Designed miniproteins, single chains, continued (4). Designs and how they scored, part 5

Each design is a single chain, and the fold is of that chain. pLDDT is the mean over its residues in the fold that is shown.

## One batch from the design tools (miniprotein)

Design m12150
Fold by ESMFold2-Fast:
Structure m12150 (fold): chain A 106 residues (1-106)
Amino acid sequence: MEELEKAYERLKKAVDEAAARGDYTTLSAIGGLLVDALMRAGKEEEAQRLIDRMTEALNAGDLAGLAQVTYEAIDLLRKALSPEEATRVLQEILDAYDAHRAALAA
């Protein structure tokens, strides 16, 4: 439980920071990883709706809307998986995000 909450808070902070920077690429990458995790969890219909909404937000230049859809994807994933599995998946997304940021900063 505590590990899940920590991973959730860290990922939401990453989304907030990307949104504050106007970083559509990072938000889209996080969203894509969340969608892939939802599809693997058998939530294919929900994943497709999130793809559609993220695409609409990107086409509109709606950074706040893109961040909001990303938060909804995180919340849906937390509800779809066990606490242990959700923690693992959110940590994998965080690790991918941290690696991407390190590569861009180098």
Scores: mean pLDDT 80

Design m12151
Fold by ESMFold2-Fast:
Structure m12151 (fold): chain A 55 residues (1-55)
Amino acid sequence: MSETAEEIIEKEWEEFMKRVDELEEKRPLTAEEMIELGEETTERIKKKLEELKNS
């Protein structure tokens, strides 16, 4: 497989940082919003890792 667990994790956190940057261009993010984005990112990683196990 071309995607490893490490690559999936790294890619999701890279997208998280990109999203944070895009949102901060419009306005500063609150700590609560940062926590929510981090939780969403963690949940997506878990789902992708489960999909990887099914491959």
Scores: mean pLDDT 78

Design m12152
Fold by ESMFold2-Fast:
Structure m12152 (fold): chain A 85 residues (1-85)
Amino acid sequence: MLSFEELEKIVESLLKTLFSDKGDEVTVRQAAQVLWLLLRSRGVYISLQDAERLVSKELGVPADAVVTIEQAARAIARILLKLLE
């Protein structure tokens, strides 16, 4: 099984690949898109709106908030571990 640290690094790399042209920050909605794609790749089918709510709750901020790629990657990794374990 992937460790939390390995999963966080994978998610961080994916966020940078998708949003690198926009600096080191992403919106909760952009982070939710990555979570949604990763869950679908593992056979977990939720709506994009459900993914947005999960990321918003984990970060403790509204969906329009801007967070660092590092913060987004940790939140996504935590959510994935809760849902896949």
Scores: mean pLDDT 80

Design m12153
Fold by ESMFold2-Fast:
Structure m12153 (fold): chain A 78 residues (1-78)
Amino acid sequence: RAEEAARAAREAVRAAEASTDPARAAGAALAAVGAGVDASKDPEAARAAAEAAREAAAASTNPLARLAGLGAARAAEA
């Protein structure tokens, strides 16, 4: 569950980074925030997802992927 939440957050941020189409990248960014919201329902999952999302954002040079990761982390910590 915590591992699954972290994985979902990382995958969504990577999808945003890998996309060359703005609409697809935006969709992936929304998915990342959604993963954060889902993780927020469990404290352990929330922490794992927030940490993974921040790490993915920090590793990315893509502005949308970075915003997606930060948004997911904030949503998980809500």
Scores: mean pLDDT 72

Design m12154
Fold by ESMFold2-Fast:
Structure m12154 (fold): chain A 113 residues (1-113)
Amino acid sequence: METTTLEVEAYAGPREAIEAMAESGDVSRAPELGVELVGRFRLEVPADVESARAAGREAGRRAAELQRELGRPLGLAIRVTGPPEAARAAAGALLEVLAEAGVDGAVVEMPPN
C-alpha cells in the first residue's frame, strides 16, 4: 500500500538562530547556531489526500502545543514522502495550523528520502 509519511523535527533557540537555520535550509548546522532539538514526530498514513491533510493538521497541532509549552521560537524541519498531491496536502495543512495557532518560528522543508 502506498503511504504518505510526514516527519517533523522541532528545534528551539534564539529567533536569530532559528531564522539563520531556515535561511540556510540546512538543519545539520543547528548545533552551531545554538539551536537544540526539542521534539521529533513521525506520522504515516494512507496515500490519499484526506488522510495526508489529517496527518498535517495533527503534526501542526503537536508543534503548536510544543511551542506553547516551551514559550520559545520554534524551528521545524519537515520531510514529506508520498504521492505529490498527498505530500502537498500534508505540508499545506501543517503550515495552515501553525499560522492559525500563531506559532513563533520558521519552517524548513527537507527533500524526501
Scores: mean pLDDT 79

Design m12155
Fold by ESMFold2-Fast:
Structure m12155 (fold): chain A 115 residues (1-115)
Amino acid sequence: MAAREAAAKEAAGEAYNAALEAARAGGLSDAEIAALVDETLARLDERDGLLAVLLQAAALIGAAEELGGDPEAVKRARAALEEAVRLLELSEEQRKRIEEAERIGREFARRLLAR
């Protein structure tokens, strides 16, 4: 269990870092990234822990894809996110929350593009 938890934490960190890279490459400022993260966690009623990190990564992936961010960074982020989900053995309900976070990210990016 401990080794799997450590691997899941590493995968979650890789997903977040790659997603952040993709979102920045897509043109999001640090302030916009912070606003998206805050909105995502508030809307999904999550505060901390690995699930919160995965929700943040999913939202950043969604935003990056809508903004035309670096496809290779998005691909790396998705692979790491899928690995973390597998290692944590997330429930169907938790996986649906990750899908909802990605949708929040896409909607956030569409609002920015409409300005």
Scores: mean pLDDT 85

Design m12156
Fold by ESMFold2-Fast:
Parts: structure tokens; C-alpha cells; sequence
Structure m12156 (fold): chain A 71 residues (1-71)
């Protein structure tokens, strides 16, 4: 795993909380944040799926479509 950045941490928190507006804001600034993983290997997409936040999943699929290819 890589080092999780401060913005990457915010993205994972927003995905876990089901905040699609915050996820969108962070990805519009830096779409590469979608590829960051925590110590357990979770991405924003995997956290959103695990917690059932469908709106966050849709935002991630639109702004980081390469993640969908690995799903």
C-alpha cells in the first residue's frame, strides 16, 4: 500500500459517510485520490460499495471511470 494523503483521507471519510457532494468536490480537484488506499487496502469506491452509498458509487464511476474497469 501507498501513503494515504490528507485529501485521500478526506475522500475515504466522505465515501464512508455517504457524502456524494464532498466526494465530487475532492475528485474534481484531484481525480487520482480515487486510487489511494488505506492500511487495509480500501479505496473510496470499495468503502462506498461496502456501506451501500449508491450516490457516492455513481460519482466515483463518473469522475474516476478507470476504477470501474477493475470492479
Amino acid sequence: GGVLSARGRELLEAARAGDPERVRELLEEDPSLAYERDAQGWTALSLAVEHGHTEVVEVLRELAPELAAGF
Scores: mean pLDDT 77

Design m12157
Fold by ESMFold2-Fast:
Structure m12157 (fold): chain A 84 residues (1-84)
Amino acid sequence: EKEKLEKEVKELEEEIRRLIEELRRAIAAGDLERARRIAEEIAELSQKLAEIAKKTSDEEIRKRALEAEIEGSMAIISVSVALL
């Protein structure tokens, strides 16, 4: 069902963006344990988006899912750099 997948992708996009903002705040506060937990949550949501992108035949849904997955992955890389 296309509408169900569109809603799921939108919800995952919104959650990832919320977590990225929380992640930046945790890093700025020096709360590395919180930053690690948030990065793990982002990784899980990014994996769900990657699975949707692999399974969907809809190009728009696939594009949105991949864009959100990349955004989440880039945030995790930024955390890895900050923890060095």
Scores: mean pLDDT 82

Design m12158
Fold by ESMFold2-Fast:
Structure m12158 (fold): chain A 55 residues (1-55)
Amino acid sequence: MLDELLASLTGLSDEELEDLRRHGRYLLEQEGMSEDQAVQYVEGLAEALLLRKKS
């Protein structure tokens, strides 16, 4: 589930996690993605954010 993925992530602020959660919901509701596809997409976004914060 999306919430479980977000709860497992470290190194992101509460605001960043909430933004990712809202984006995942948008993908489910507006783009018609499956939950698995939305989770995978959000995971990729989180990884990219973490890499930028490392820099």
Scores: mean pLDDT 76

Design m12159
Fold by ESMFold2-Fast:
Structure m12159 (fold): chain A 60 residues (1-60)
Amino acid sequence: SMEEELEREIRRAAESILASSGDKELYLEMAARELAKKFGVPEEEVRRRLEEEIRRLEEE
């Protein structure tokens, strides 16, 4: 489903952002915008979900 694909893309993006040594906030914003456009979901919702996934990964 589109939701399952979005969730998978969010997880991959969050992992990539955490692994980066660059501007993580910029990468987060770009990923949120790109995924929002691709899946037709509000950018703010995707950004929030990316932030939640990043926090989850950091707590592991």
Scores: mean pLDDT 84

Design m12160
Fold by ESMFold2-Fast:
Structure m12160 (fold): chain A 79 residues (1-79)
Amino acid sequence: LEEEIEKNREQYVEGAKSLMEEAKKLMDEAVKTGNKELIQKAVVHLTAAMILAAASGDEEVLQEARKTAEEMDKKIKEI
């Protein structure tokens, strides 16, 4: 049971990191192209990443998600 719980937490951490990277890529493309649909998609991916980070109980990943949210907010204001 403990091993399965730890494995699930690792999956949440990996999922959060993967979604954060996808969100960053979508936001970079949105800034480059001015495509508002990519902004919306990036925000959805970031929101999912934050949920997984919170569910993982990993404070470092949660802090990374918060930092990513701040960076994306700055980029949105540039578009």
Scores: mean pLDDT 80

Design m12161
Fold by ESMFold2-Fast:
Structure m12161 (fold): chain A 72 residues (1-72)
Amino acid sequence: AEEYTKKGEELREQGRLEEAKEYYRKALEIDPENLEALEGLAQVGDKEAARKLLELFPDDALLQALAEYTLS
């Protein structure tokens, strides 16, 4: 999971958003609650990941703000 999450992060930083999404989704296939993968997907506009962040981390104001931004 961590290897895919790191690859997704590198691709996101390069602006390669579709490739980043693919690697974040691979990380979630291994660990469906992987925070780094969910956060990365939400940052690149994945609404499903944003909803999952709200469900798993309801008391984290920064993650809720990220999720609300993505869902807007």
Scores: mean pLDDT 77

Design m12162
Fold by ESMFold2-Fast:
Structure m12162 (fold): chain A 61 residues (1-61)
Amino acid sequence: GEAEEIARLKEEIRRLLRELAEKRPEWYNDPRRRAALEATLESDDLVVLRVALADLKEVLA
């Protein structure tokens, strides 16, 4: 269901954040950015989560 898709998106975001911690620690350790990302991960809005996932993929590229 939708709740399962939300959980899947949150896990994918967490996976990318772990990769960014390794590859771009300065970007990852910005406290304002981390606060915004934590707020995003508390959201249950599919659009918000999909946008965040796309943005993280761009940062990693």
Scores: mean pLDDT 82

Design m12163
Fold by ESMFold2-Fast:
Structure m12163 (fold): chain A 65 residues (1-65)
Amino acid sequence: KVEEEARRVGDEAARIAKELGAQSTADYIRELVEKDPSEETLQRVRRLLEAAREAKKFIDEQKAA
């Protein structure tokens, strides 16, 4: 179901954002999913998850350099 998928993707994005120190972004993602776990929200949190994963890879590469 879209609602379950939105929560799952949102939780993963929020988790990565929190690991990167972006607590306000993590809180925003969780609130977005709680208020409206719709198809539109699913698309938004998927984009946020992609952005969070890219940011984490970039930061990990900088730390390894």
Scores: mean pLDDT 79

Design m12164
Fold by ESMFold2-Fast:
Structure m12164 (fold): chain A 98 residues (1-98)
Amino acid sequence: MARAEALVFVRFGLESQELWDKFAEEVEKLAKEYGADSLEISREKQEVGATFRTVEDARRLAEGLAELAKKLGVPSAEITVREGITSAAAPERRRVEK
């Protein structure tokens, strides 16, 4: 049977490390609140990946990350939600603007 797994992936461009550090702290809090099965944060690449059992929880994190980036004044970020259980669904992509 297909698994109810979804991936949230966020990538920053050429952001400052200080802005990244603030973002990463809040990301860890949000991922824990939304019940992520796994969380990976890469400071060197300014990337975050998290997996969820449900697409709904993955979307909640994606929305939270978009609002967080907006609050912190991040000029651009790519946020992607991919459904592991849907054979033909395109990934949901969010673009963050300040």
Scores: mean pLDDT 67

Design m12165
Fold by ESMFold2-Fast:
Structure m12165 (fold): chain A 62 residues (1-62)
Amino acid sequence: SDQDKNNAFFLASLAVAQGKYDMAEELAKVAGVDLKTAEEKAEEVKKTAIMEVDEEMVEVAK
């Protein structure tokens, strides 16, 4: 769904902000966006995000 894709895009951007590029790439694939798009969003997300992306979040998003 669009909601699931939006959630995956947010998590991909957050993973980039945290330097977790392997997780970011997997989440970007789920969201249907390029990693570059997630990198652009990462600066905005970095200011508001208080959670850390982990491997469980990537598995749940698949």
Scores: mean pLDDT 76

Design m12166
Fold by ESMFold2-Fast:
Structure m12166 (fold): chain A 66 residues (1-66)
Amino acid sequence: MTYRITLSGSVERQIGIVLRLIGDPNVELEPVGENTYRLTLSGSEEEQQAIIEELKADPNVTVEEL
């Protein structure tokens, strides 16, 4: 699945989110604008859903399905 994510909050918070995502072998993250990324998920449906639910729970992350 492919998503657009937009990050808000402090620079430290945004860096933490990016480092978390790029450290995951099932995540491909492509910058597409300021604080905006294309997120491509691989792996099982359960693994993909867990990542999306984690991101949606963060008030500094906006998730949009592409």
Scores: mean pLDDT 82

Design m12167
Fold by ESMFold2-Fast:
Structure m12167 (fold): chain A 55 residues (1-55)
Amino acid sequence: MKTKTVDVSGVDPEAVAQVLAKYPELDVTYHNGVVTLEGPEEQVDAAAAELKALR
């Protein structure tokens, strides 16, 4: 398993939710505009890259 954090401050919450809905196996924690992703490495990396592209 892998853990990654992505700063989504100022990003549309609906866009963030749409990305996360593609990766239902990930454990997601939201705190202070930062999303913490935990799960399989390939899914964590893919979700993090998509979230970063939203900024």
Scores: mean pLDDT 82

Design m12168
Fold by ESMFold2-Fast:
Structure m12168 (fold): chain A 99 residues (1-99)
Amino acid sequence: MMTRKVEEDAKTIMREILDLVRMLHDTRVMLGEVSAEQAAAAEATLAEAQKLIDAGKTAEAYDLLVNNPYTREDTEVALGVVAVLLGTSREEVIERIRE
């Protein structure tokens, strides 16, 4: 079983990624770059990702975001930002999420 500390680290990393993806989405909505239908679909995906993170299903939350064409590029950007902030590689961040 995952230790409580390893689970919290994975959840913290995924919350940071989700927060960055949400910020990029909110910015596009504010700038009028997406339709109401696209915004609603993205919000539903972000809400589902949040539920998965809260349940400790961090790998599933990550896969949900990268399999959605709307959130994929933002998730890749967020992954890169988190890797830089942690002083590590994208591959290391993905490994921590998948534990």
Scores: mean pLDDT 81

Design m12169
Fold by ESMFold2-Fast:
Structure m12169 (fold): chain A 66 residues (1-66)
Amino acid sequence: SIEQAEEEIKALSLTPKAKDKALKAVEEARAGNLEEAEKAFMEAITLESNDENIKKLGNIAKRLLS
């Protein structure tokens, strides 16, 4: 769910800019803007340097947007 995705992102030890973009993606998804949500998740993944966090963000995005 959108609420679970937001909670999971807040719990992740992300770089601050990646976390900001990931939370923006959740807000866009909540508004029904799925294409903007996907773009924001892609930006978050690009800004993140930790491989495990990149994988977790990808899984959250896939679950939320599918």
Scores: mean pLDDT 84

Design m12170
Fold by ESMFold2-Fast:
Structure m12170 (fold): chain A 69 residues (1-69)
Amino acid sequence: MLSEEEFEREVKLAFAEMYLGIGDYLASQGRYEEAAEAYLKSADIFEEIGETDLAQESRRKAEELLRKA
């Protein structure tokens, strides 16, 4: 059974993954500035839950898209 901390982490992970998916979708539509904002939001949440590698990758994706915007 999920602990309170484990449940909170899972909820945050789901939000981070949701923003990552939104970023991917917006990027596919050529909406690079909005996609970058979604990736940065995802990165902030990943960082908050200690997923530093995922946070760095999400920030990298945002920076790449902002160069195209």
Scores: mean pLDDT 84

Design m12171
Fold by ESMFold2-Fast:
Structure m12171 (fold): chain A 74 residues (1-74)
Amino acid sequence: SMEMDRLMKEVQKVVMEINKLLSTLPDKKRDEMSSKLGEIIQRFVDAYRAGDVEGMRESLKKLKELLEKIKKLS
């Protein structure tokens, strides 16, 4: 699926940006945000394996929301 491939690439880009910003956070905030990141990635992977495009989109939306929260903490 071209849409699934597009969503995969977009998620990879957002995750890379999140990981870069996480390295700038204090340990407690980094651990909290890393835990949230792991949970969302797992849901995205589960949706990808199931061919659930809507689940992939919801996970990407949550990743973008997490990125905005981390930007405010950085």
Scores: mean pLDDT 89

Design m12172
Fold by ESMFold2-Fast:
Structure m12172 (fold): chain A 98 residues (1-98)
Amino acid sequence: SQEELIEELIERVRKLLADLAAGKITPAQLKERIREIVAEAEATLSPEDAARLLTEIIRLLSEAALASTDPATTAALQEAIREVSARKARLKAELAAA
């Protein structure tokens, strides 16, 4: 069920990025929804699995940022990448201390 949860959370991120590209959600809504997904992952997954999921989220956000032609959308995606990267760094530091 952990692998199934990881795949479900990844698909939720893909759907959010598709909805953003289609104008169904705002860049601010994307950032909030990504924070919710990260919080759910940290609450439900092992730190190792959470770090792996956050790595995949960073990859998907980075691909979306490269594809974006709207400066506001690109800036929001880059801010989300920085926030997720900081959370991943904290998880890795906690794993190294354990």
Scores: mean pLDDT 88

Design m12174
Fold by ESMFold2-Fast:
Structure m12174 (fold): chain A 65 residues (1-65)
Amino acid sequence: DKLKEIFKEVLGVEEVKPTDNFFDLGGTAEQLQELIARVKEEFGKEISIDDVLKNPTIEGIESLL
């Protein structure tokens, strides 16, 4: 739930599915940095840009947490 809300807030979209690709939803490099910062704040886990490029979905990022 928390990661889904972060995706929605960062991307400015009303709905995100766990399998939706961050970049296919129009995610920019600046929004990617915001996503990483939000994940660190909420989950206490620091993920890299490369981590998100390889795992660009809610379910993919959850596998890293």
Scores: mean pLDDT 82

Design m12175
Fold by ESMFold2-Fast:
Order: structure tokens, then C-alpha cells, then sequence
Structure m12175 (fold): chain A 68 residues (1-68)
């Protein structure tokens, strides 16, 4: 379900943090976008692109959707 998908996306974002690929601030931003998407059903790719996180957002979104 939604909770399981969000958990998988959070785990993926935490992995990116551990690998030094994103900052803690970028991780929080991505988590907030994915939670908003899960609640509203609206993609937030434009918001991610504005801060240069479009690839990370798309990868996390794929993980979220695959785990549902």
C-alpha cells in the first residue's frame, strides 16, 4: 500500500544520503515531495527539476510505485 511504497522510497533516499549523492536538505525535500504525491496523487517532477533533483525524484518514485 501507500505506506509500504513510501517506506521503500525513504530507504532509497537514505541510501543516497549514505553514499554522499545528496545532502540531508535534498533528502528531506525529496521525502516531502513523495509524501505529497502519495497523498494527492499528483506528480511533483517539476518541483524536483527546479532544484536539480529530477533524476533522484524519478528513481525514488519508481521505487515507491514498485513497492505498492
Amino acid sequence: GRERGLQAAEDYIQQLLKEGKITPEQAQFLLDLLRDEAMSGTEKSREASKVGLDQQYRDAQRVMNAAI
Scores: mean pLDDT 79

Design m12176
Fold by ESMFold2-Fast:
Structure m12176 (fold): chain A 67 residues (1-67)
Amino acid sequence: SMELQQQIGELSRQARELVEQGKYEEALELYKKALELAKQLTGATGRAAVHDVTEGLEEVEKLLEEK
């Protein structure tokens, strides 16, 4: 649904803001929540959302490993 897509987008936006603040653990939690919502989407939209959120999640995990 469009509302679900908006929630995923908002969580991803908030997670990016937390990354900019160096709050990587909090950003990771928001990306994990966004990923669970993205898995509920179907078709090409669902695949795109899972891909985008997973990339953000992997970036934060790498930042946590480097710190």
Scores: mean pLDDT 83

Design m12177
Fold by ESMFold2-Fast:
Structure m12177 (fold): chain A 103 residues (1-103)
Amino acid sequence: LAQIYLDMGRYYLAKGDYEKAIEYFKKAIELDPKNARAYTLLGEAYLKQGKYEEAIKWFEKAIEIDPNNYRAWELLSQAYEKLGETDKAEEYRKKAEEIRKNL
């Protein structure tokens, strides 16, 4: 069931329907609140909407659950870059690279 909601969210994300993608990713999280991937995808939907501060919140939650989630660190870096926080963006980009190298 949680996987079906993740798949529906990804479908709407690919179509550019970010509002529906967010709804389905939130449903996936309600069923499995420890799924770091669901939080990463939720953050990505907010990032694509230009809601950078909201995206950061969800990427931080994904990293709290799974600190080795390379994708969440990479997207967190991108969100900070969009906010003009260049030093933070570079710090998190390096963190993503370190994790990727050790996978």
Scores: mean pLDDT 88

Design m12178
Fold by ESMFold2-Fast:
Formats: sequence, C-alpha cells, structure tokens
Structure m12178 (fold): chain A 60 residues (1-60)
Amino acid sequence: SEEIVKRAENIIKGLERALAEKDPVTLRAGIRDAEKLMPNLPEELQKKVRELIEKARAAL
C-alpha cells in the first residue's frame, strides 16, 4: 500500500541521516523498524532497505 511505501521512505531517510551523524542509538532503532516493515514491502524496496540495513550494521 502507499502508506507502507511512505513508512519505508521515512525509515530509509532516518537510517541515511543516522549513518551520516554516526548515531548508534538511532541506527539500532532504524534497523529494528526496517526489519519489522520489510516483509510487507515490494521486492525493489526490500532490496534497497536490505542494503541499507547491511550498511547500518557495518557502521555499528
């Protein structure tokens, strides 16, 4: 749904910001939120979110 896509976009923006700011607390929260939402996303967005989670985990 459009609502789920918008939530994914917000999570992506939040994780990108947390990566730039090197904020481990926000990164951990964003990873949890992203993982919870991921099963409900289209494949294209799932790939993008998965790559971002990997980058976030590598930064921790």
Scores: mean pLDDT 82

Design m12179
Fold by ESMFold2-Fast:
Formats: sequence, structure tokens, C-alpha cells
Structure m12179 (fold): chain A 73 residues (1-73)
Amino acid sequence: MSLEEIAEKVREHGRGIAEMLESYGEKEEAKRVLELAERLAEAIRAGDWEEAERLDEEYVKVGREAAEKIAAK
């Protein structure tokens, strides 16, 4: 897989999560997931693996926080 293909898959994954979060009313979390997915995709496309790892950690953290909010509903 090319870095461009991996970046596209990250964007698609982020859109899917954002759609799910919006369906539960978590619009702020959905926006943050989209922003992090775009930044992560750009870091991957650039081959900046240190930045990609840092952004991936943030992406997972935001997803976990959003899941906790949904579980509380």
C-alpha cells in the first residue's frame, strides 16, 4: 500500500467514526475526530512517523472519551 492509500483509509475511517458520533449527538467530538484524522493522514502522507504516532495517540484518546460520553447516555 502506498502512503497516499493509507492516508485515504485514515480519512475514510475518521469520517465513519464522525458519522457515528453525530448520530449520538456528539457533534464537537465528531469535528475533533475529523480534524485529527486529517492531520494524521497528512503526517502519514508526508512520511512523518513521529508526528503520525503522536496524532494517532490523540485520535484514540478522543475516540475513547467520546465512547464514554455515549455510554453515559
Scores: mean pLDDT 80

Design m12180
Fold by ESMFold2-Fast:
Structure m12180 (fold): chain A 92 residues (1-92)
Amino acid sequence: MKPRPATPEELQRLRDAGKELAEKAVNAKSPSEQAAYLTALMLFMVGADLEYGPEAARAVAQGAIEAADKSTVNPELAEEIKRLAERFLEEL
């Protein structure tokens, strides 16, 4: 399938969505809720790449990294989110 380029407005929305999912994961009170948000974030990065291409996937990953960098609630999970996002970017 040929992805179409995302508009600047779509890239901003994708970045904001990645940030929101990462913030929800870090602030989740149960391991199952954390796993659900992490899974949603991963699927969203893959979906963005498939629909819009690598630039859109990078926007989602950058949003997630930004949220993780600002988190003080769960530093271990924040570091895991950053590693997952960075690894995904390397494989693009």
Scores: mean pLDDT 80

Design m12181
Fold by ESMFold2-Fast:
Structure m12181 (fold): chain A 69 residues (1-69)
Amino acid sequence: VEAKAEEARARATPEQRALLEEIGKTLAGIGAALDCALRGASVEEATAAAVAAGMDEELAREIAEAMCA
């Protein structure tokens, strides 16, 4: 599935490729926060994981709070 996503990105315009990369970073941050929440981690740990994946700290905290509720 990642290979097909890369192929789609190669067919896109440079502007669309930049947007897809930004979306990828956001999805990675959400995935990291969700993985921490599923393991029973705290909101603080989930926030730190999302930030480490490339998300903004404020957005990461909001996502972590939603996932850990």
Scores: mean pLDDT 72

Design m12182
Fold by ESMFold2-Fast:
Formats: sequence, structure tokens, C-alpha cells
Structure m12182 (fold): chain A 65 residues (1-65)
Amino acid sequence: EAREKALEAARETYKELLEKGLSEENALLAAEGYAEQVLILLGVSEEEAQRMAREIREELKKELE
């Protein structure tokens, strides 16, 4: 499933960027952008990919709570 692959890729990117010293805000923004690109490469429309990437960012943010 495209969304699940994008979420997993974004989660890995987010954690790696935090380990490299990026702020939470910058790491979340980068992970959102990466999720959007993964979704587009997997054939999701640009509009749908933008929406899904935003949802993925919210899921990653909740993991910090």
C-alpha cells in the first residue's frame, strides 16, 4: 500500500534527521516532503499525495507525545 510505504519511509527519515541534530520542526517538514515524493513516485496524484503527506506528518508528531 502506497500510504504505508510512505509512512514507513517518512518515519525512518524523521528519526534519522533527529539523530543528526535537526530540530523536530525541520525534521517533520523534511519527512512530510519525502512522504509526498514517495507517494507521487508510487502513482498517487499530486493532490492526494499532499493530503496523505500531511496526515503522515500528524502521525509522526503524535509518536513524540
Scores: mean pLDDT 81

Design m12183
Fold by ESMFold2-Fast:
Structure m12183 (fold): chain A 61 residues (1-61)
Amino acid sequence: AADNAALLDLLIEYDRFRKEHGVPEELEQEVNEIVERLFAGELSAAEARERIQEIMDRAKA
């Protein structure tokens, strides 16, 4: 689905940002928890995208 493609693109952007600038372990754990909940069916791809975007915005601040 389009939401899954957009989520993958965001995860690729997050990985690039993490490798270039670094991310605190706590934020990396939050991203991992969101991905695990997505695979468990507890979050939609759209909800996962929104939460990961918020984490990226906090990491860039």
Scores: mean pLDDT 79

Design m12184
Fold by ESMFold2-Fast:
Formats: sequence, structure tokens, C-alpha cells
Structure m12184 (fold): chain A 60 residues (1-60)
Amino acid sequence: DVEEKIKKIKEETKKKLDELSDKMLEAAHAGDMEKVRELAEEMKKLKKETEEKIKKLKEE
């Protein structure tokens, strides 16, 4: 059902965000500030995409 699909999407997004956060921390530790910025933008995009997917599911 829609609620179960939303839960799955949120859980998958959390896992991906955790992975991106870890990579951003590694890049920051290495002094790669360009990579940190790129990963931060990727995380922001992922959050927006997740919100849009949830919105579309609720409209079904």
C-alpha cells in the first residue's frame, strides 16, 4: 500500500544519505573541499527527489 511504499522510500533514502554523509566526511578529512561541495549538492538533490516521489505516491 502507499504508506508501506513511502516507508520503504524513506528507509532507502536514509541509507543513501548515510553513505553520502560518510563519503563527505572522508573527503573533508582528505581536504577535498570541492568533493565535499559536490556530495552536499547530491544529498540536497536526493532529498528533493525523495519528497517529489512521496508527493506523487500520495496523489495516486
Scores: mean pLDDT 82

Design m12185
Fold by ESMFold2-Fast:
Structure m12185 (fold): chain A 74 residues (1-74)
Amino acid sequence: SPLEELAARYRELAAKALREIEEALAAGDKERAAEVWERFTEEMVRLLREAGYPEELIEKFRKLMEKEKEEVLA
């Protein structure tokens, strides 16, 4: 189903991003961690747009991800 495909792709992207963020933070590289977070956010935005989510929800998601990035990498 389209939902199962979206969930599988989300898990794949999230697992990759989490690994790279953890590696960057272990190395003290907050700039690299931020770059990986931003890449993951844009990959998710693309998936949500392809899945037909309205732009208003996509913009709210992007803003939420930016806020969470600031809190996690502070």
Scores: mean pLDDT 85

Design m12186
Fold by ESMFold2-Fast:
Structure m12186 (fold): chain A 60 residues (1-60)
Amino acid sequence: DREAAEELLRKAEEAARKGDEIKAVQLATAARILAISTGDKEVVEEVEKRVKRIEEIIEK
């Protein structure tokens, strides 16, 4: 579900903001798996874009 993937991404962003890299990566990975399972290219593209932003937060 798109809504479930968005909720996981929101929690991943919160974890990244708090400096919890492991939690952020786990939640972002779960969101990617959910997006792929929908079979919706638009959902996958949007989720991957947000995962990249989360990775950039962690790297800094």
Scores: mean pLDDT 80

